Designed miniproteins, single chains. Designs and how they scored, part 86

Each design is a single chain, and the fold is of that chain. pLDDT is the mean over its residues in the fold that is shown.

## One batch from the design tools (miniprotein)

Design m2990
Fold by ESMFold2-Fast:
Structure m2990 (fold): chain A 58 residues (1-58)
Amino acid sequence: SPPRLVETITVSSEEARRLADEAAATGDRALEVELRGGTGTVRFYDADAPEVSVTEID
């Protein structure tokens, strides 16, 4: 099944990077992180396999 978006949060870029690092270390969550300036948008997914992606937007 395709990944289902569960939640979207907007946090600092530092907090977004911390969440991505934690998810990558534990393998418990699938996250998509978009960084723009000092802000990060973090999308949490229900997925068959945990995957973490980080994209920087200029």
Scores: mean pLDDT 78

Design m2991
Fold by ESMFold2-Fast:
Structure m2991 (fold): chain A 63 residues (1-63)
Amino acid sequence: SMAAVEERLAELEEFMRSLPDTEEGRNLAHLKVQELGAWLQTQDPALQAEGIARLQAIVRERF
């Protein structure tokens, strides 16, 4: 559901904000983004498209 996508994206943003600005922190962020991306690809096409667009926006802001 879209609510589940929104919740996971919010959790990712909070997680990334908690990470230190270190190589280890960046590696953890990349792994979490990859995990969420893989999960998004199992969703309905409309939810996948919107979720991936928002995920890409978060990645651009962080990196």
Scores: mean pLDDT 80

Design m2992
Fold by ESMFold2-Fast:
Structure m2992 (fold): chain A 97 residues (1-97)
Amino acid sequence: MVEKEVEGAREGARRGAESESGVEASGGAMAALSGGVGAAYAGRLGGEEEREKGAEGVEEAAEEAERKAEEGEGEEGGRLAARGARAGAELAREGGV
């Protein structure tokens, strides 16, 4: 359950980071945030262990997006996607509490 949400967040963050288009970057950021929200919900149902796993996975996606942005692949898009993923990870962590 949580793995599917984390995968969605990870994919969204990655696409946003690789995008040179502001529109595609925004879509990636929203997908990453949505995945984080899903992880928070799944964590609430699955308990503390699943909550922590979901939050960690989404946070890893945010770090990957930031790394790609620093490599010069859509720097602004990557930062936007990373912020979305980090917000999602925060919601996953807080929502599971």
Scores: mean pLDDT 63

Design m2993
Fold by ESMFold2-Fast:
Structure m2993 (fold): chain A 98 residues (1-98)
Amino acid sequence: KELAISMGKYYVENNSEEEIELMRKAVEAYEAGNYREARRLLMKLGGLSDEEIEERFRRLENGELSESERVSIEVADDLLVAEAKVMLDFIEAYEEAK
């Protein structure tokens, strides 16, 4: 419990409000089944420009990626959402304890 509170404080102090909001929106989109929007928000959180994000979506939509590349991207998105959920849970624990 105390570790979760300490980690939540660390995340609030070391991430911008915009980064935390992007994480929250990405998790919300993913849980709503809007995987494309969740992916876009995660790519933006990862520092990609809107142009780079659109280029990646274009390549995905045109089938220019191999099956293994598509699976790797899907697994990475799931992992990033899981990581964002853990970070948000720690932030919640800190906010509850403050």
Scores: mean pLDDT 74

Design m2994
Fold by ESMFold2-Fast:
Structure m2994 (fold): chain A 80 residues (1-80)
Amino acid sequence: SKIDEFKEEFISVLEDAVKKLKDPEMQKALKEVIEIVRESKSIEEFVQKVEALMETLSPEIQEKLKSLVESYKERAEEIK
């Protein structure tokens, strides 16, 4: 389905970002986001889980994850 294709594409982008990063904290955060993408059944669940994760992270990583959440929401809306 288009949603499954979108999820796989988004995960691929995140996996590429993890490979390019040298920051273990950011790598760990992105891996958690990848798991949230895989396990989430809706866009709302994805957003809620990533926001909960962000509350436990440094401000620098929060800023990066906010950008990822917005990208995910925009792409998911285009697939409808």
Scores: mean pLDDT 78

Design m2995
Fold by ESMFold2-Fast:
Structure m2995 (fold): chain A 106 residues (1-106)
Amino acid sequence: SVDEQVFAGIRALNEGNDVEALEHFARALELDPNNEFALYALRGLLISLYPEFRDEILSLSPEDLARVARATAVLLRKLSREEAAEKVREILRDPSKAEELVEELS
């Protein structure tokens, strides 16, 4: 299932679906926190979406990276990149708030 999530993430990226790619790579990292490809792909994708938060993204543990990526995917399904940026900043500062900030948009 880890390989299936990684391959699905690669396919989503090739199709230009960054949100779907975030979800698949986050799931791969949840299933295997030591999956180097999923870790690098997820970091790279988040940095490409929010280069202003590069240092914060690079400082995250694999667990927090997956959490932030999942929350970011939910935000980007409802908001533009610019509208989501402030909420992404908040979850990067405190990844434990990811679920609460997403719920406010439900």
Scores: mean pLDDT 85

Design m2996
Fold by ESMFold2-Fast:
Structure m2996 (fold): chain A 77 residues (1-77)
Amino acid sequence: MEAAIEEAQRRVEELVERALPLAIREHPDVPEEEIRELLRRQTEKLKELAARATAEDPERTAAVLDEAEAALEAALA
């Protein structure tokens, strides 16, 4: 279980890291520092949610993360 939680949290971190350049580009009126701080705070919350969700249902949580990754890849294309 612990390894599954760590993997889910790592995936959340990677999703946010990939989304950061896009968020900066799409919000030119917002200072980069503010976007970075907002995403950092959201990342911590998402990691906590991913840990709890994985503990309850690891397969469903993995599927949700797969969907999130697909959505991000589509947005980055």
Scores: mean pLDDT 80

Design m2997
Fold by ESMFold2-Fast:
Structure m2997 (fold): chain A 101 residues (1-101)
Amino acid sequence: MVTVTGELVFEVEPLTPEELYELAQKIADKLVKEGIIKDVKVERRGNTAIITGTLKNGAEFTIELRQEGDKLTVKITIKGEDEGKVRAQLIKIMNIIKEVL
């Protein structure tokens, strides 16, 4: 098992908790449409939206969206068996998130 983590920071207009959840759902929907994920859950906890699930290759992932004023931090963690594949999936997910934001 290997774990890789990536982080993206965006300057965005301040989002309401509802807008943050909608953004997380939009990211989850895009990941499903791109054929990356098999199962996904989106949860909201205060000022944080969390996307968890399983990639089609069996790796587990977590995406945490946290907003601080006009800054949105997106932290992606992937856990799987093959380091090269897990790192490639991280890069692909980061690129998809950039397309949504």
Scores: mean pLDDT 83

Design m2998
Fold by ESMFold2-Fast:
Structure m2998 (fold): chain A 107 residues (1-107)
Amino acid sequence: SLIDEALKLLEEGLKLEKKMADDPRASPELKRQHQNASKVIEENIKMLEENPKDKRVLILVGASLGVLHIQYYLQIKLHPEFAEELEELAKIYIEGEKLLQQAVDEL
């Protein structure tokens, strides 16, 4: 289902967020940002698993992913050393948002 594909993408994003939070190249502030993003994604996964047909939940999770991917495109300019990882995260969250929007439209 679209929800199962979105969950798979969120799990991939969570793994990358946790990897970046532990990256020795990252400042304490940048590590904290990825730790906070990990908590957001963990909560989004939980909400989506518990309420896969609730339009309000799908819209809220989608909006959360939208904020994260825009933030990461901006951060690529500030942290070019992490450009590849940040671009991968942005792509994951854009695709997740698209799948959730399609799921809303099919309910």
Scores: mean pLDDT 88

Design m2999
Fold by ESMFold2-Fast:
Structure m2999 (fold): chain A 91 residues (1-91)
Amino acid sequence: MDAERRALLARAREAILAGRMEEAVEHANEAVGGLGALLVVQGAVAAGLPREHVREAFEVARRRLPAELEPLLELLEEAAERAYRGEAVYS
């Protein structure tokens, strides 16, 4: 991979972990093009960030992704909401 892309993705990771979702999407988009917001929402959910930060990530993604990707974004948001409700983790 290009060293510049790797550096941008590293900055996106730092921004995700800090809850800076707009900054994370900017870095991800520079690295991988207009789908970077999908990586940011997936990363926020996978990292187990607070619900408020994950919601911000989805709000930014809705503004920055092409409209045709809304069904996939909705599927990811449903998965995140199930995780925050603690479904299947009570055991």
Scores: mean pLDDT 78

Design m3000
Fold by ESMFold2-Fast:
Structure m3000 (fold): chain A 129 residues (1-129)
Amino acid sequence: PEPRPLSPEERERVERAVREAIEEVERLTGRTLSEEERQEVLDEFLWLAQRLLNRAEAANLSPAEVQALTVELARGLLELARQLSDPVERMKMLALALALLRWTEELTGERSPEMAEVEREIREEVRRL
């Protein structure tokens, strides 16, 4: 079945998480993304968030299971970023990973130690740019 679209409230939460993640990556690197590059990150995360919410609903995932899933996805994005040679592509991937963690924290109302650890590792990778 086709995934249900995000509600206006769900979309606003995604847009906020992406904006905050991009702002943090720009602050830590001293670099700015173009409007087109920011839109690419937003579009990728809107797609990802829609799939994650539909999957969580279909599988009746608990908040803790959603957090565990997003930690694994964020680790995957971090590992992909480490394989990229282009600084801008790395920034976009790391911003996507940070947006995922911020979005999940807001969605579940709490931040696990595992989420905090992955966020620390992502920030360290951003500082290397």
Scores: mean pLDDT 88

Design m3001
Fold by ESMFold2-Fast:
Structure m3001 (fold): chain A 100 residues (1-100)
Amino acid sequence: SQEEKLEILNNALGIKIDLNNPSQLEALAYGLASSPQVAEETIEALEKLLEEHPEAKETVAIFIQKIIKSLESIMPELPEEKQVTAENTIQALKKLLEKI
């Protein structure tokens, strides 16, 4: 089910994701932009998830697309250092989407 696929994503990231909650998605995007380490760990977790659970790929793709949109939305208002992290994260997430 879609709920089971979302639970696989939740377990991989260690958080309870609501794909229909814009405020949570923006908070997650801000977290990624604020820490290169958190961004790298999140991308690695998503890559591992796609390898171990290919059945979740559509749910992961939706999540990645929503996070990219949230990062692009917040990026103009971020400090320069966080804009660099946000841009690098967007590029890494776009590369991951190309594998799906």
Scores: mean pLDDT 87

Design m3002
Fold by ESMFold2-Fast:
Structure m3002 (fold): chain A 106 residues (1-106)
Amino acid sequence: SATSEAIKAANEEIEEKFPNFDPENLSEEEARLAAEGIARILGIDDEEVVERLAEALLNKKDLLGVAKELLAKALGVSVEEIEAAIAGDEEKRKKILALLKALSER
């Protein structure tokens, strides 16, 4: 898919610029760059969402909350609709987290 190809291209660019990039031990600068890359891939032009994603990636907190906001913006629906759709579904929550991890993973 176009999204998968964009993710691979972004990963290759980051690997070239940051050969010691570790997604489990990110610097503030690396977290910011990963968040900006993810937002560009998803077509999200919202600096507040990018900032919150960078913070979630850096601190490994509220990552699911930020994922809901990203999906809501990408799909043009409310956060409450995303939350209702994944309520009581462990597999959907895991897929959302796996998507964010894949987008920022080395």
Scores: mean pLDDT 60

Design m3003
Fold by ESMFold2-Fast:
Structure m3003 (fold): chain A 74 residues (1-74)
Amino acid sequence: SAMDEAARAMLEEIRAAVEAGDTGRAQALLHELLLRFPDLPAEVRELLGRAYEALVQGDRAGALALLDEAIAML
């Protein structure tokens, strides 16, 4: 759906921010994604919550893995 495509595009932008080391941008975009797409599947929302926690803890590899899993579900 157009909603799934838009959410996926934002997740790919978040992933790029994490790869660039821009943790602040990644966190801000992830927060915006969750506000803009409240109807995301519960499993995707759980992965995104875990990705946010990984970003807060400085776990770049963990955040990327969780973002990749979330993208694959859309």
Scores: mean pLDDT 86

Design m3004
Fold by ESMFold2-Fast:
Structure m3004 (fold): chain A 80 residues (1-80)
Amino acid sequence: SAEEELIAELQHFVALVNSDPRVPEALKQAITREAQAIIDAIRANDWDALRAHMAKLLALIQQLGREYPEVLEEIEAKGS
């Protein structure tokens, strides 16, 4: 299903972030937490939680792209 595909993509993204030694542990933990909250919200059909955690994950991805642009570019290339 589309939900299972999105969950798999989020899990893959988190795995790539967590495997990259250039990313600070605090940022890895924050991204992992928000991605897991999104997965849980999708499984629960909790649209309010999904919206809130998506906004937080987007801000963290923007931070990753600003502070570690090579990491985000490599992740995007592997996700294609």
Scores: mean pLDDT 87

Design m3005
Fold by ESMFold2-Fast:
Structure m3005 (fold): chain A 55 residues (1-55)
Amino acid sequence: SAEQSEAARRGLEAAAKAEGERGRSASVGTGLHDAGMPSLTGEEAIRRARELAAA
């Protein structure tokens, strides 16, 4: 799942630049969705993205 790891990393990078929790969650969720993952919101999306980026 290299494409999912890349999408997660890009999402986390975008989230790091954003201000506020909503912005971060949206950025991460969009990246994961682009990789064909289920639509996630809030802290769960961030957690999943970190797991994928760390792999």
Scores: mean pLDDT 59

Design m3006
Fold by ESMFold2-Fast:
Structure m3006 (fold): chain A 66 residues (1-66)
Amino acid sequence: MKVLRVTALEDNAALFADGSTLKKGDVIEVEDAVLEEDGILRGRDVATGQPVAVDTSKAEIEELEV
């Protein structure tokens, strides 16, 4: 199964469906991710199951092969 590890380099690097955001240094795992042409990565937070949108300019993204 492939998941993306997202590390927030800045505050507000990602927005969750409930309106919550990441703070600098937060790490999440994202599944079913689609990178859009505007640099926004959309997927699901593995821990909560929430839809999440990640600003790739503000985050480090690593693909995990499992």
Scores: mean pLDDT 81

Design m3007
Fold by ESMFold2-Fast:
Structure m3007 (fold): chain A 71 residues (1-71)
Amino acid sequence: MEELREAARELVEAIKKGAPFDYIKELFDRLLKLAEEAGLDVKQLARNIAEIARYFGKEDIAEYAEKVAEE
């Protein structure tokens, strides 16, 4: 759980600071893997990240996260 919280925090901060797409994608993919291993709803997590990305104007990340949520 602590690793999941840290990964989520790092991802949100990267989105807020406007980090490069590839870096944010790598953090997002890691967060999803940790969530899956913890037995959490990965699709719901991906939808939540898409909303956060849109709020901060990161449409590219929002589209990627939404696609993951649909798969």
Scores: mean pLDDT 83

Design m3008
Fold by ESMFold2-Fast:
Structure m3008 (fold): chain A 117 residues (1-117)
Amino acid sequence: MTPEERARNEAAGALFDAAVRIQKLAEEGKYSKEEIKRIVDEAMERALAAAPTPELQERIRKVYEKIKELIDKGYSPEAIANALRAAGAVLAGGEVDFSGLTPEQRKAVEEAIEAVK
């Protein structure tokens, strides 16, 4: 694994961890928009800390801006979690799983993928 691949995998890990946390809040049914935003803010700080190049930092910032936009538009925590997983998968060079997604979740995933390019 190259240092660049390692950095991208570490950034992706931060996004995957945030997705797991947000999905758990969705399943428990007791969450606030503020809690979701704090999880996303923490994940983006970790991802940016792992990013050694301006190009990778710009990709992460674009994902952050898109995820915050989706939260502000009232997207579900399940859609936000799926969007974070998709962005992480693209950063890691892996495949995005579209199976079982609602139309809202699919749209959030597609917008996150476009942001991370």
Scores: mean pLDDT 86

Design m3009
Fold by ESMFold2-Fast:
Structure m3009 (fold): chain A 88 residues (1-88)
Amino acid sequence: DKQQKAQQYTQEMQDLLEKARQYLETARTGDVKTAAVANAQVMSLTGRGLDLGLQLASYGTPEDANKLLDELLQAGADASKAYLEKLK
């Protein structure tokens, strides 16, 4: 029951984090337009990850949720930085 939900949300967060890291690489290696789209995708995934992290924390794994959220927020910050550097 609760353990199954915690495992499901953990898996969903890990899948979002992997997608965010793929878009981060696209933002780093692409042109300005490609980086803008990739940054927007990472921001969308970060929002979904925040919702999933709250669900995961509610099922008794706040430490795991915080770690995954920190990694997802860092990917978002890095993607935004990669995009902004291309505007200079």
Scores: mean pLDDT 82

Design m3010
Fold by ESMFold2-Fast:
Structure m3010 (fold): chain A 109 residues (1-109)
Amino acid sequence: SSEARVAEWFARGQREGEAGRKARELIDKMDSAVEEANRLVKEADKMTPEELKKAIENLRKSKDEIQKGADEVAKELPPDVAARVKQRVDSANETIDKAIKELEEKAKK
């Protein structure tokens, strides 16, 4: 059900041309950032404090880029589609924020 709705939204977005392309690129970027955040948390115990600091900086940059992409896409999408994109952005940002917090705690020793 959820996956079918996402697939339908992507198909609709492709018909909308540039707006659909930007939305798809944003979703791909969010999925990539969430996977990287989860990977970094799993590897945190093996990382140096300098590597942890760099990882935190990179996650913050990814979060900023996701937010900029979300703001751009929201201007071009119907309100119902924009609301669904916002839910996915909020979920991705929550995962990234939790990862940053865990990495910051590991960097303290």
Scores: mean pLDDT 80

Design m3011
Fold by ESMFold2-Fast:
Structure m3011 (fold): chain A 83 residues (1-83)
Amino acid sequence: SHMEKLEIARLFAEADKDKDGKLSEEELKEVLEKLGLGWMPASKVIEMLDQDGDGVISKEELKQVMLNMGLSEEEVEEILSEM
């Protein structure tokens, strides 16, 4: 379970192809497809997580998602450092 959560979190971090610390709708769609959730509209996920209304998921918003999955602050910081 814990290793599965770490793998999911790493997929989110690796999806940041621009290395700008943000996930676009296109990058998020790739993560959802890798998780077997390709049926879920990435636009709906952004709508739920995007606190700033800029149409992307920020590093801070992504950190909150990872923490809510049950990962520690230290694990989240290590994973997000790769973005």
Scores: mean pLDDT 69

Design m3012
Fold by ESMFold2-Fast:
Structure m3012 (fold): chain A 95 residues (1-95)
Amino acid sequence: SEIDELVAELERLLLRLLSESTDEALRQKLIEVATLVGKAMRAYEAGDYETAIELLEKAIELLREMKEEHPEYAEGLDRIIEVLERIKELVEKAK
């Protein structure tokens, strides 16, 4: 599905940024984002679209906070935000 393809792209982008980052605080927040997305996808598969959307929104908010704290990683973080916004849009349309 398009969602599965976007989730795979998201995982690749997160792993790339983790491999490039030497900042432990950024790495911990990226792991938190991955955890939130995993929970969101499980909620989506269970038909709990509201919970999935709330978790995706929380992940996006965390990434925006990371962008403010780590402007040197802004380009990589923006790419991840764009993919998450697209996943959220598709989940909203599935309601």
Scores: mean pLDDT 87

Design m3013
Fold by ESMFold2-Fast:
Structure m3013 (fold): chain A 85 residues (1-85)
Amino acid sequence: SATLLVDSKSPATDEGIQQAIDLARQRGIDISDIRTVDFGKAGTSGVILVQKEGKPLYLFSVDEEGKVTEVYDVRDGNPKLVERL
């Protein structure tokens, strides 16, 4: 089970959060907890992070409409774009 971290300043909508959960599930990751956190100075579009045991797995970019637009695999320590929406 993994945790979904949503930046408190993110424009992410409830629909965008559900989209992130579904995208994680498609990758074999079950989200058991959703937390709002302050990442400090997030990027202009905001982010949603999937982590397990404190280890980042995936990062989702959220646009100004609050929807996920990009999925990055961060498991190897280097962000790799794996999907554009």
Scores: mean pLDDT 81

Design m3014
Fold by ESMFold2-Fast:
Structure m3014 (fold): chain A 114 residues (1-114)
Amino acid sequence: VSLESVSLAETPEAEAAAREAADRAVELVLAGESLSPAESAALGLETGMGLSAVPLKPGEVRSILGVMTADGLAGAAPLENENASLEEMEAIVREIMAAGQAVAATAVRVTAEP
């Protein structure tokens, strides 16, 4: 497994919260487990969905977004484009920060070894 990430944050503490949320979501994707609504709420996932119950296959790529909102909520969700490039991930993180809804955003690309 290899991980690549891009982050923007107003404070180191907000960056840490967003990264921790993203890392927890990565662990669930690697385990191939779906979260219950209660578990998703505990992780700050707003929709309770978006983490795949299908294990990551060799050579497969998943992209996950972790955020710390301006309201002090930390959460993670998969990117709609799971195969987003690093440049696309950076653009998404920048747009989220520019919208003023987040004080930190971290996008993580996880790749299974072939």
Scores: mean pLDDT 67

Design m3015
Fold by ESMFold2-Fast:
Structure m3015 (fold): chain A 101 residues (1-101)
Amino acid sequence: SSELERIKNEAYILLSLLQKAIDAVSKGDEEKMEEYLERAKKTAKRLVELLKPHNPEIAEKIDRTVKEFIKALKNKDIKKAYELYDELIKLIKEGIESIES
């Protein structure tokens, strides 16, 4: 469906932006990190709103995990940021699967 495609597209954009933010931190580029994180916040809000009618619990977990990711990365805790990134992949997969059933 077009809605499922939009959810998958927003999820892809979110994960891409978070990965770019990690890369920016690894290079010491704080300005690019902040830019990617601000764009990620906006993308996450859209993804959460799209998922909320189908699975409000997963939508809330995604919102919380994105906020924790941003905090970890601003503290330069790359290891924790990557652990939260892996958790986001799992939550997004569960959210998408709940729509396909």
Scores: mean pLDDT 89

Design m3016
Fold by ESMFold2-Fast:
Structure m3016 (fold): chain A 85 residues (1-85)
Amino acid sequence: MEIEKLEEEAKKLEKQMQESDEDSQKLIDRLRQLAEEARRAGDEERAARYEAAIDSVQSDRDANTAKLQARIDKLRAEAQRLKEE
């Protein structure tokens, strides 16, 4: 029972990680569009800021993946510990 709940939570976090990665990609796509619109308007500084925002989103992506993976690993380690009776 408890092992099943830990595995269920781990799978939930894996799904959240996938959804978060998809959301980050959508945000990057939007920022690329905004950067292009800024360049078309002749606002190079604004375009550069959107490009910097893309780099920031990718860094946040990596940090979020690391945090969720650590939580998943902890849940799986606890489940494994309970199996080692």
Scores: mean pLDDT 84

Design m3017
Fold by ESMFold2-Fast:
Structure m3017 (fold): chain A 76 residues (1-76)
Amino acid sequence: MRLSEEQARETAALVVAAAPGMVEALRANPDDPGVFAAAGIMLVEAEEALSVLPDDEALRAAAEALRAALREALAA
């Protein structure tokens, strides 16, 4: 799906704000399929926003943190 620039900025703001809490939730509950699914959805939303805002460093950092936490959860 393609986001408008306004929708991408709104998504970026939400992901940047929520990602630290989601990473902590994944680390606390690596065997919880609901937390894993929620983090995966957030990562997809972050990547869609990054396709519109490729130079947003905070959004990129949030997406990278989510990817790392998801990989850690899969290894647990």
Scores: mean pLDDT 82

Design m3018
Fold by ESMFold2-Fast:
Parts: C-alpha cells; structure tokens; sequence
Structure m3018 (fold): chain A 99 residues (1-99)
C-alpha cells in the first residue's frame, strides 16, 4: 500500500508537470509526503493559474483557465481516492467487530 501510494503520487505529479509544460509555465519542485500534500499543492497551483488568467486577456487567459480547470479535475480525482481509502478503513474496522 505504501508502494501504491508512491506510484499514485508520481502518476499525478507527472500529469501536473505535463499540463504546466504544455502551458509553458514553470513550477518550483515541491516535497510531497502524501496524496493530501499533493492535493494541496495542486490546488495552490490551480489558484495561481486562475489569478494569472484574471490579469491576462484573449488566448493566454483562456489557456491559463483551461490549465487551472485540468488541475482542479486532478484534485477531484485525488479527493475521490482519499474517500475510497476512508471507506475501506471503516470496512476493516466493522469486520474486526464481527469477531
């Protein structure tokens, strides 16, 4: 499960990097210890792209808005994964109560 966690983090980090590269946007390297940390960083980046779009116009603003939208979608996927893990953990606890 820890290996699966690391694989998920690397997968979504790559998706974020691919999006930022397509937009011509550079990001500083960030430390990620969990999917929650990754989710928080993705939200921060998406908010920054929206702020940049608000100060831009035309095709540039559109590209930044699309990029922010894609990052918010990735955040939503991570939220769903975290919720599924919570459900699985609760199921294990319920099973332990059945003797």
Amino acid sequence: SEEEEKALIERYKKMVDDILKALGVERPEFEVKSLEDLKNEIRRLADELEAQAAKSSGPEAFKLEVGAGLLYMIQGIIDAIEREREINELKKKLESLKK
Scores: mean pLDDT 81

Design m3019
Fold by ESMFold2-Fast:
Structure m3019 (fold): chain A 92 residues (1-92)
Amino acid sequence: EKEYEELVKEVEKLIKEKKYDEALKKIKEFIAKKAENSDKTPEEVLEEFLDWLEKQNKLELAIKVLELLLKDESLDTEWIKKRLEELKEKLK
């Protein structure tokens, strides 16, 4: 999906530049906009994005995205922690 590809390019660039706050902002803006336009919750949009990243073999990026969101505490932190553990197991 083109929207996910564009977001990934921006986020990967920001993470490489160690601009974690800007990367987090881009992720949050994308999730909020997608949720509003799709009548989905932010958690549902995040889940779809993470599933897409797994299919693209970008597990390390998916883990990093969840780590950034966990620090922000704007979403369900227990769900994020559980999903992080699942992705780390798959990376092994």
Scores: mean pLDDT 79

Design m3020
Fold by ESMFold2-Fast:
Order: C-alpha cells, then structure tokens, then sequence
Structure m3020 (fold): chain A 93 residues (1-93)
C-alpha cells in the first residue's frame, strides 16, 4: 500500500470508520510478520488509540493486541509489543 493510501486509511480510522479501524489492525498484524514496515504499524496503532474515546477501551484494545502478538516469534512482533507496552504505561497514568 502506498504512503498516501496509508495516510488516508489512518485518518479515516481516527474519524471512527469501522472498516478503516479493522484494516489498521490488519496492518499491525502484517507488520508483526514482516509484511509491512513496523513504522507504519506504529502509526496505525497511534490512529487506533486516537479513534478510541475512552481510556478503559484504549487499555482493553492494547491488551488484546498484545495477546494477539504474544505467540509471533519475530523481531518485528517484539518491537511492536514493546511499543504497545509503552503506550499502555502512558495511558494508565
């Protein structure tokens, strides 16, 4: 996917578009398997956090993503788990 297409997708996800949010989650999973740059997955994650209106729902979403990535034995998945854990610490303050 081209950078302009990703930028549009993340903007739609921030606006609460359910299909765009689903595709953003898919990008995170694809990056964990080395199919998409981890940097784009971090941007997708930030868009999902911004799209989620409650702190409790943000925590629940991030914990769900951590569980989904737990069994993925890649360097990319480890980097994404570390990023998600940092975001959880920021939100739980």
Amino acid sequence: MEKKELDKLFEEARKGNGEARRKAVEIIVQAAYGEVPVEEAKRALDALIEATPSKEEQIEMLRSLLERLESVPTKEAQELREYIEEKLKEIEK
Scores: mean pLDDT 82

Design m3021
Fold by ESMFold2-Fast:
Structure m3021 (fold): chain A 75 residues (1-75)
Amino acid sequence: MFITLDEIDKIPDNSVILITDTAGHSRRLADILESQGKTVYILETKGNEDLEEVKKILEERGKSKNWEVRIVPYV
């Protein structure tokens, strides 16, 4: 599922969060992870955001939620 930073408090425990500049590439990876039984959320940036800073925000808020946060690079 696609999310925004304003919606991160709604992400369930044990979720995988993919941070990306492109929805198409991250959606393919999300479909693979979901087929393996993972709950996946995609946070698409507008290209002007620092992906590492977004990752820090998610990791800090997700410390008690066992979130796996990954940056999906633009190819």
Scores: mean pLDDT 74

Design m3022
Fold by ESMFold2-Fast:
Structure m3022 (fold): chain A 71 residues (1-71)
Amino acid sequence: GPAPEAAEGNASGGAGAGGGDLEQVRRAGEVGREEAERGTAGEGARIGALEGGASEEHAELAEERAERAAK
C-alpha cells in the first residue's frame, strides 16, 4: 500500500515536538521546508550552471556567481 502517514508525522514530529501538539509539528515542518528549499535552490543553481557550461570558462563563471551568491 501507500506510505503510512505515521512516517511523515514521525519525521516532522521527532525534530520539532517529539510527540507534542500537532500545531508545533506543523510549524517545525514549515520552517524546515523553507530552509531546505533555500539550500536546494542554491545548490541546484550551481549544478545547473556548471552542467550547462561545457567549457572551462563557463564553469569558472558559474563558480564566481555561486561564490557571490554565497556571500
Scores: mean pLDDT 54

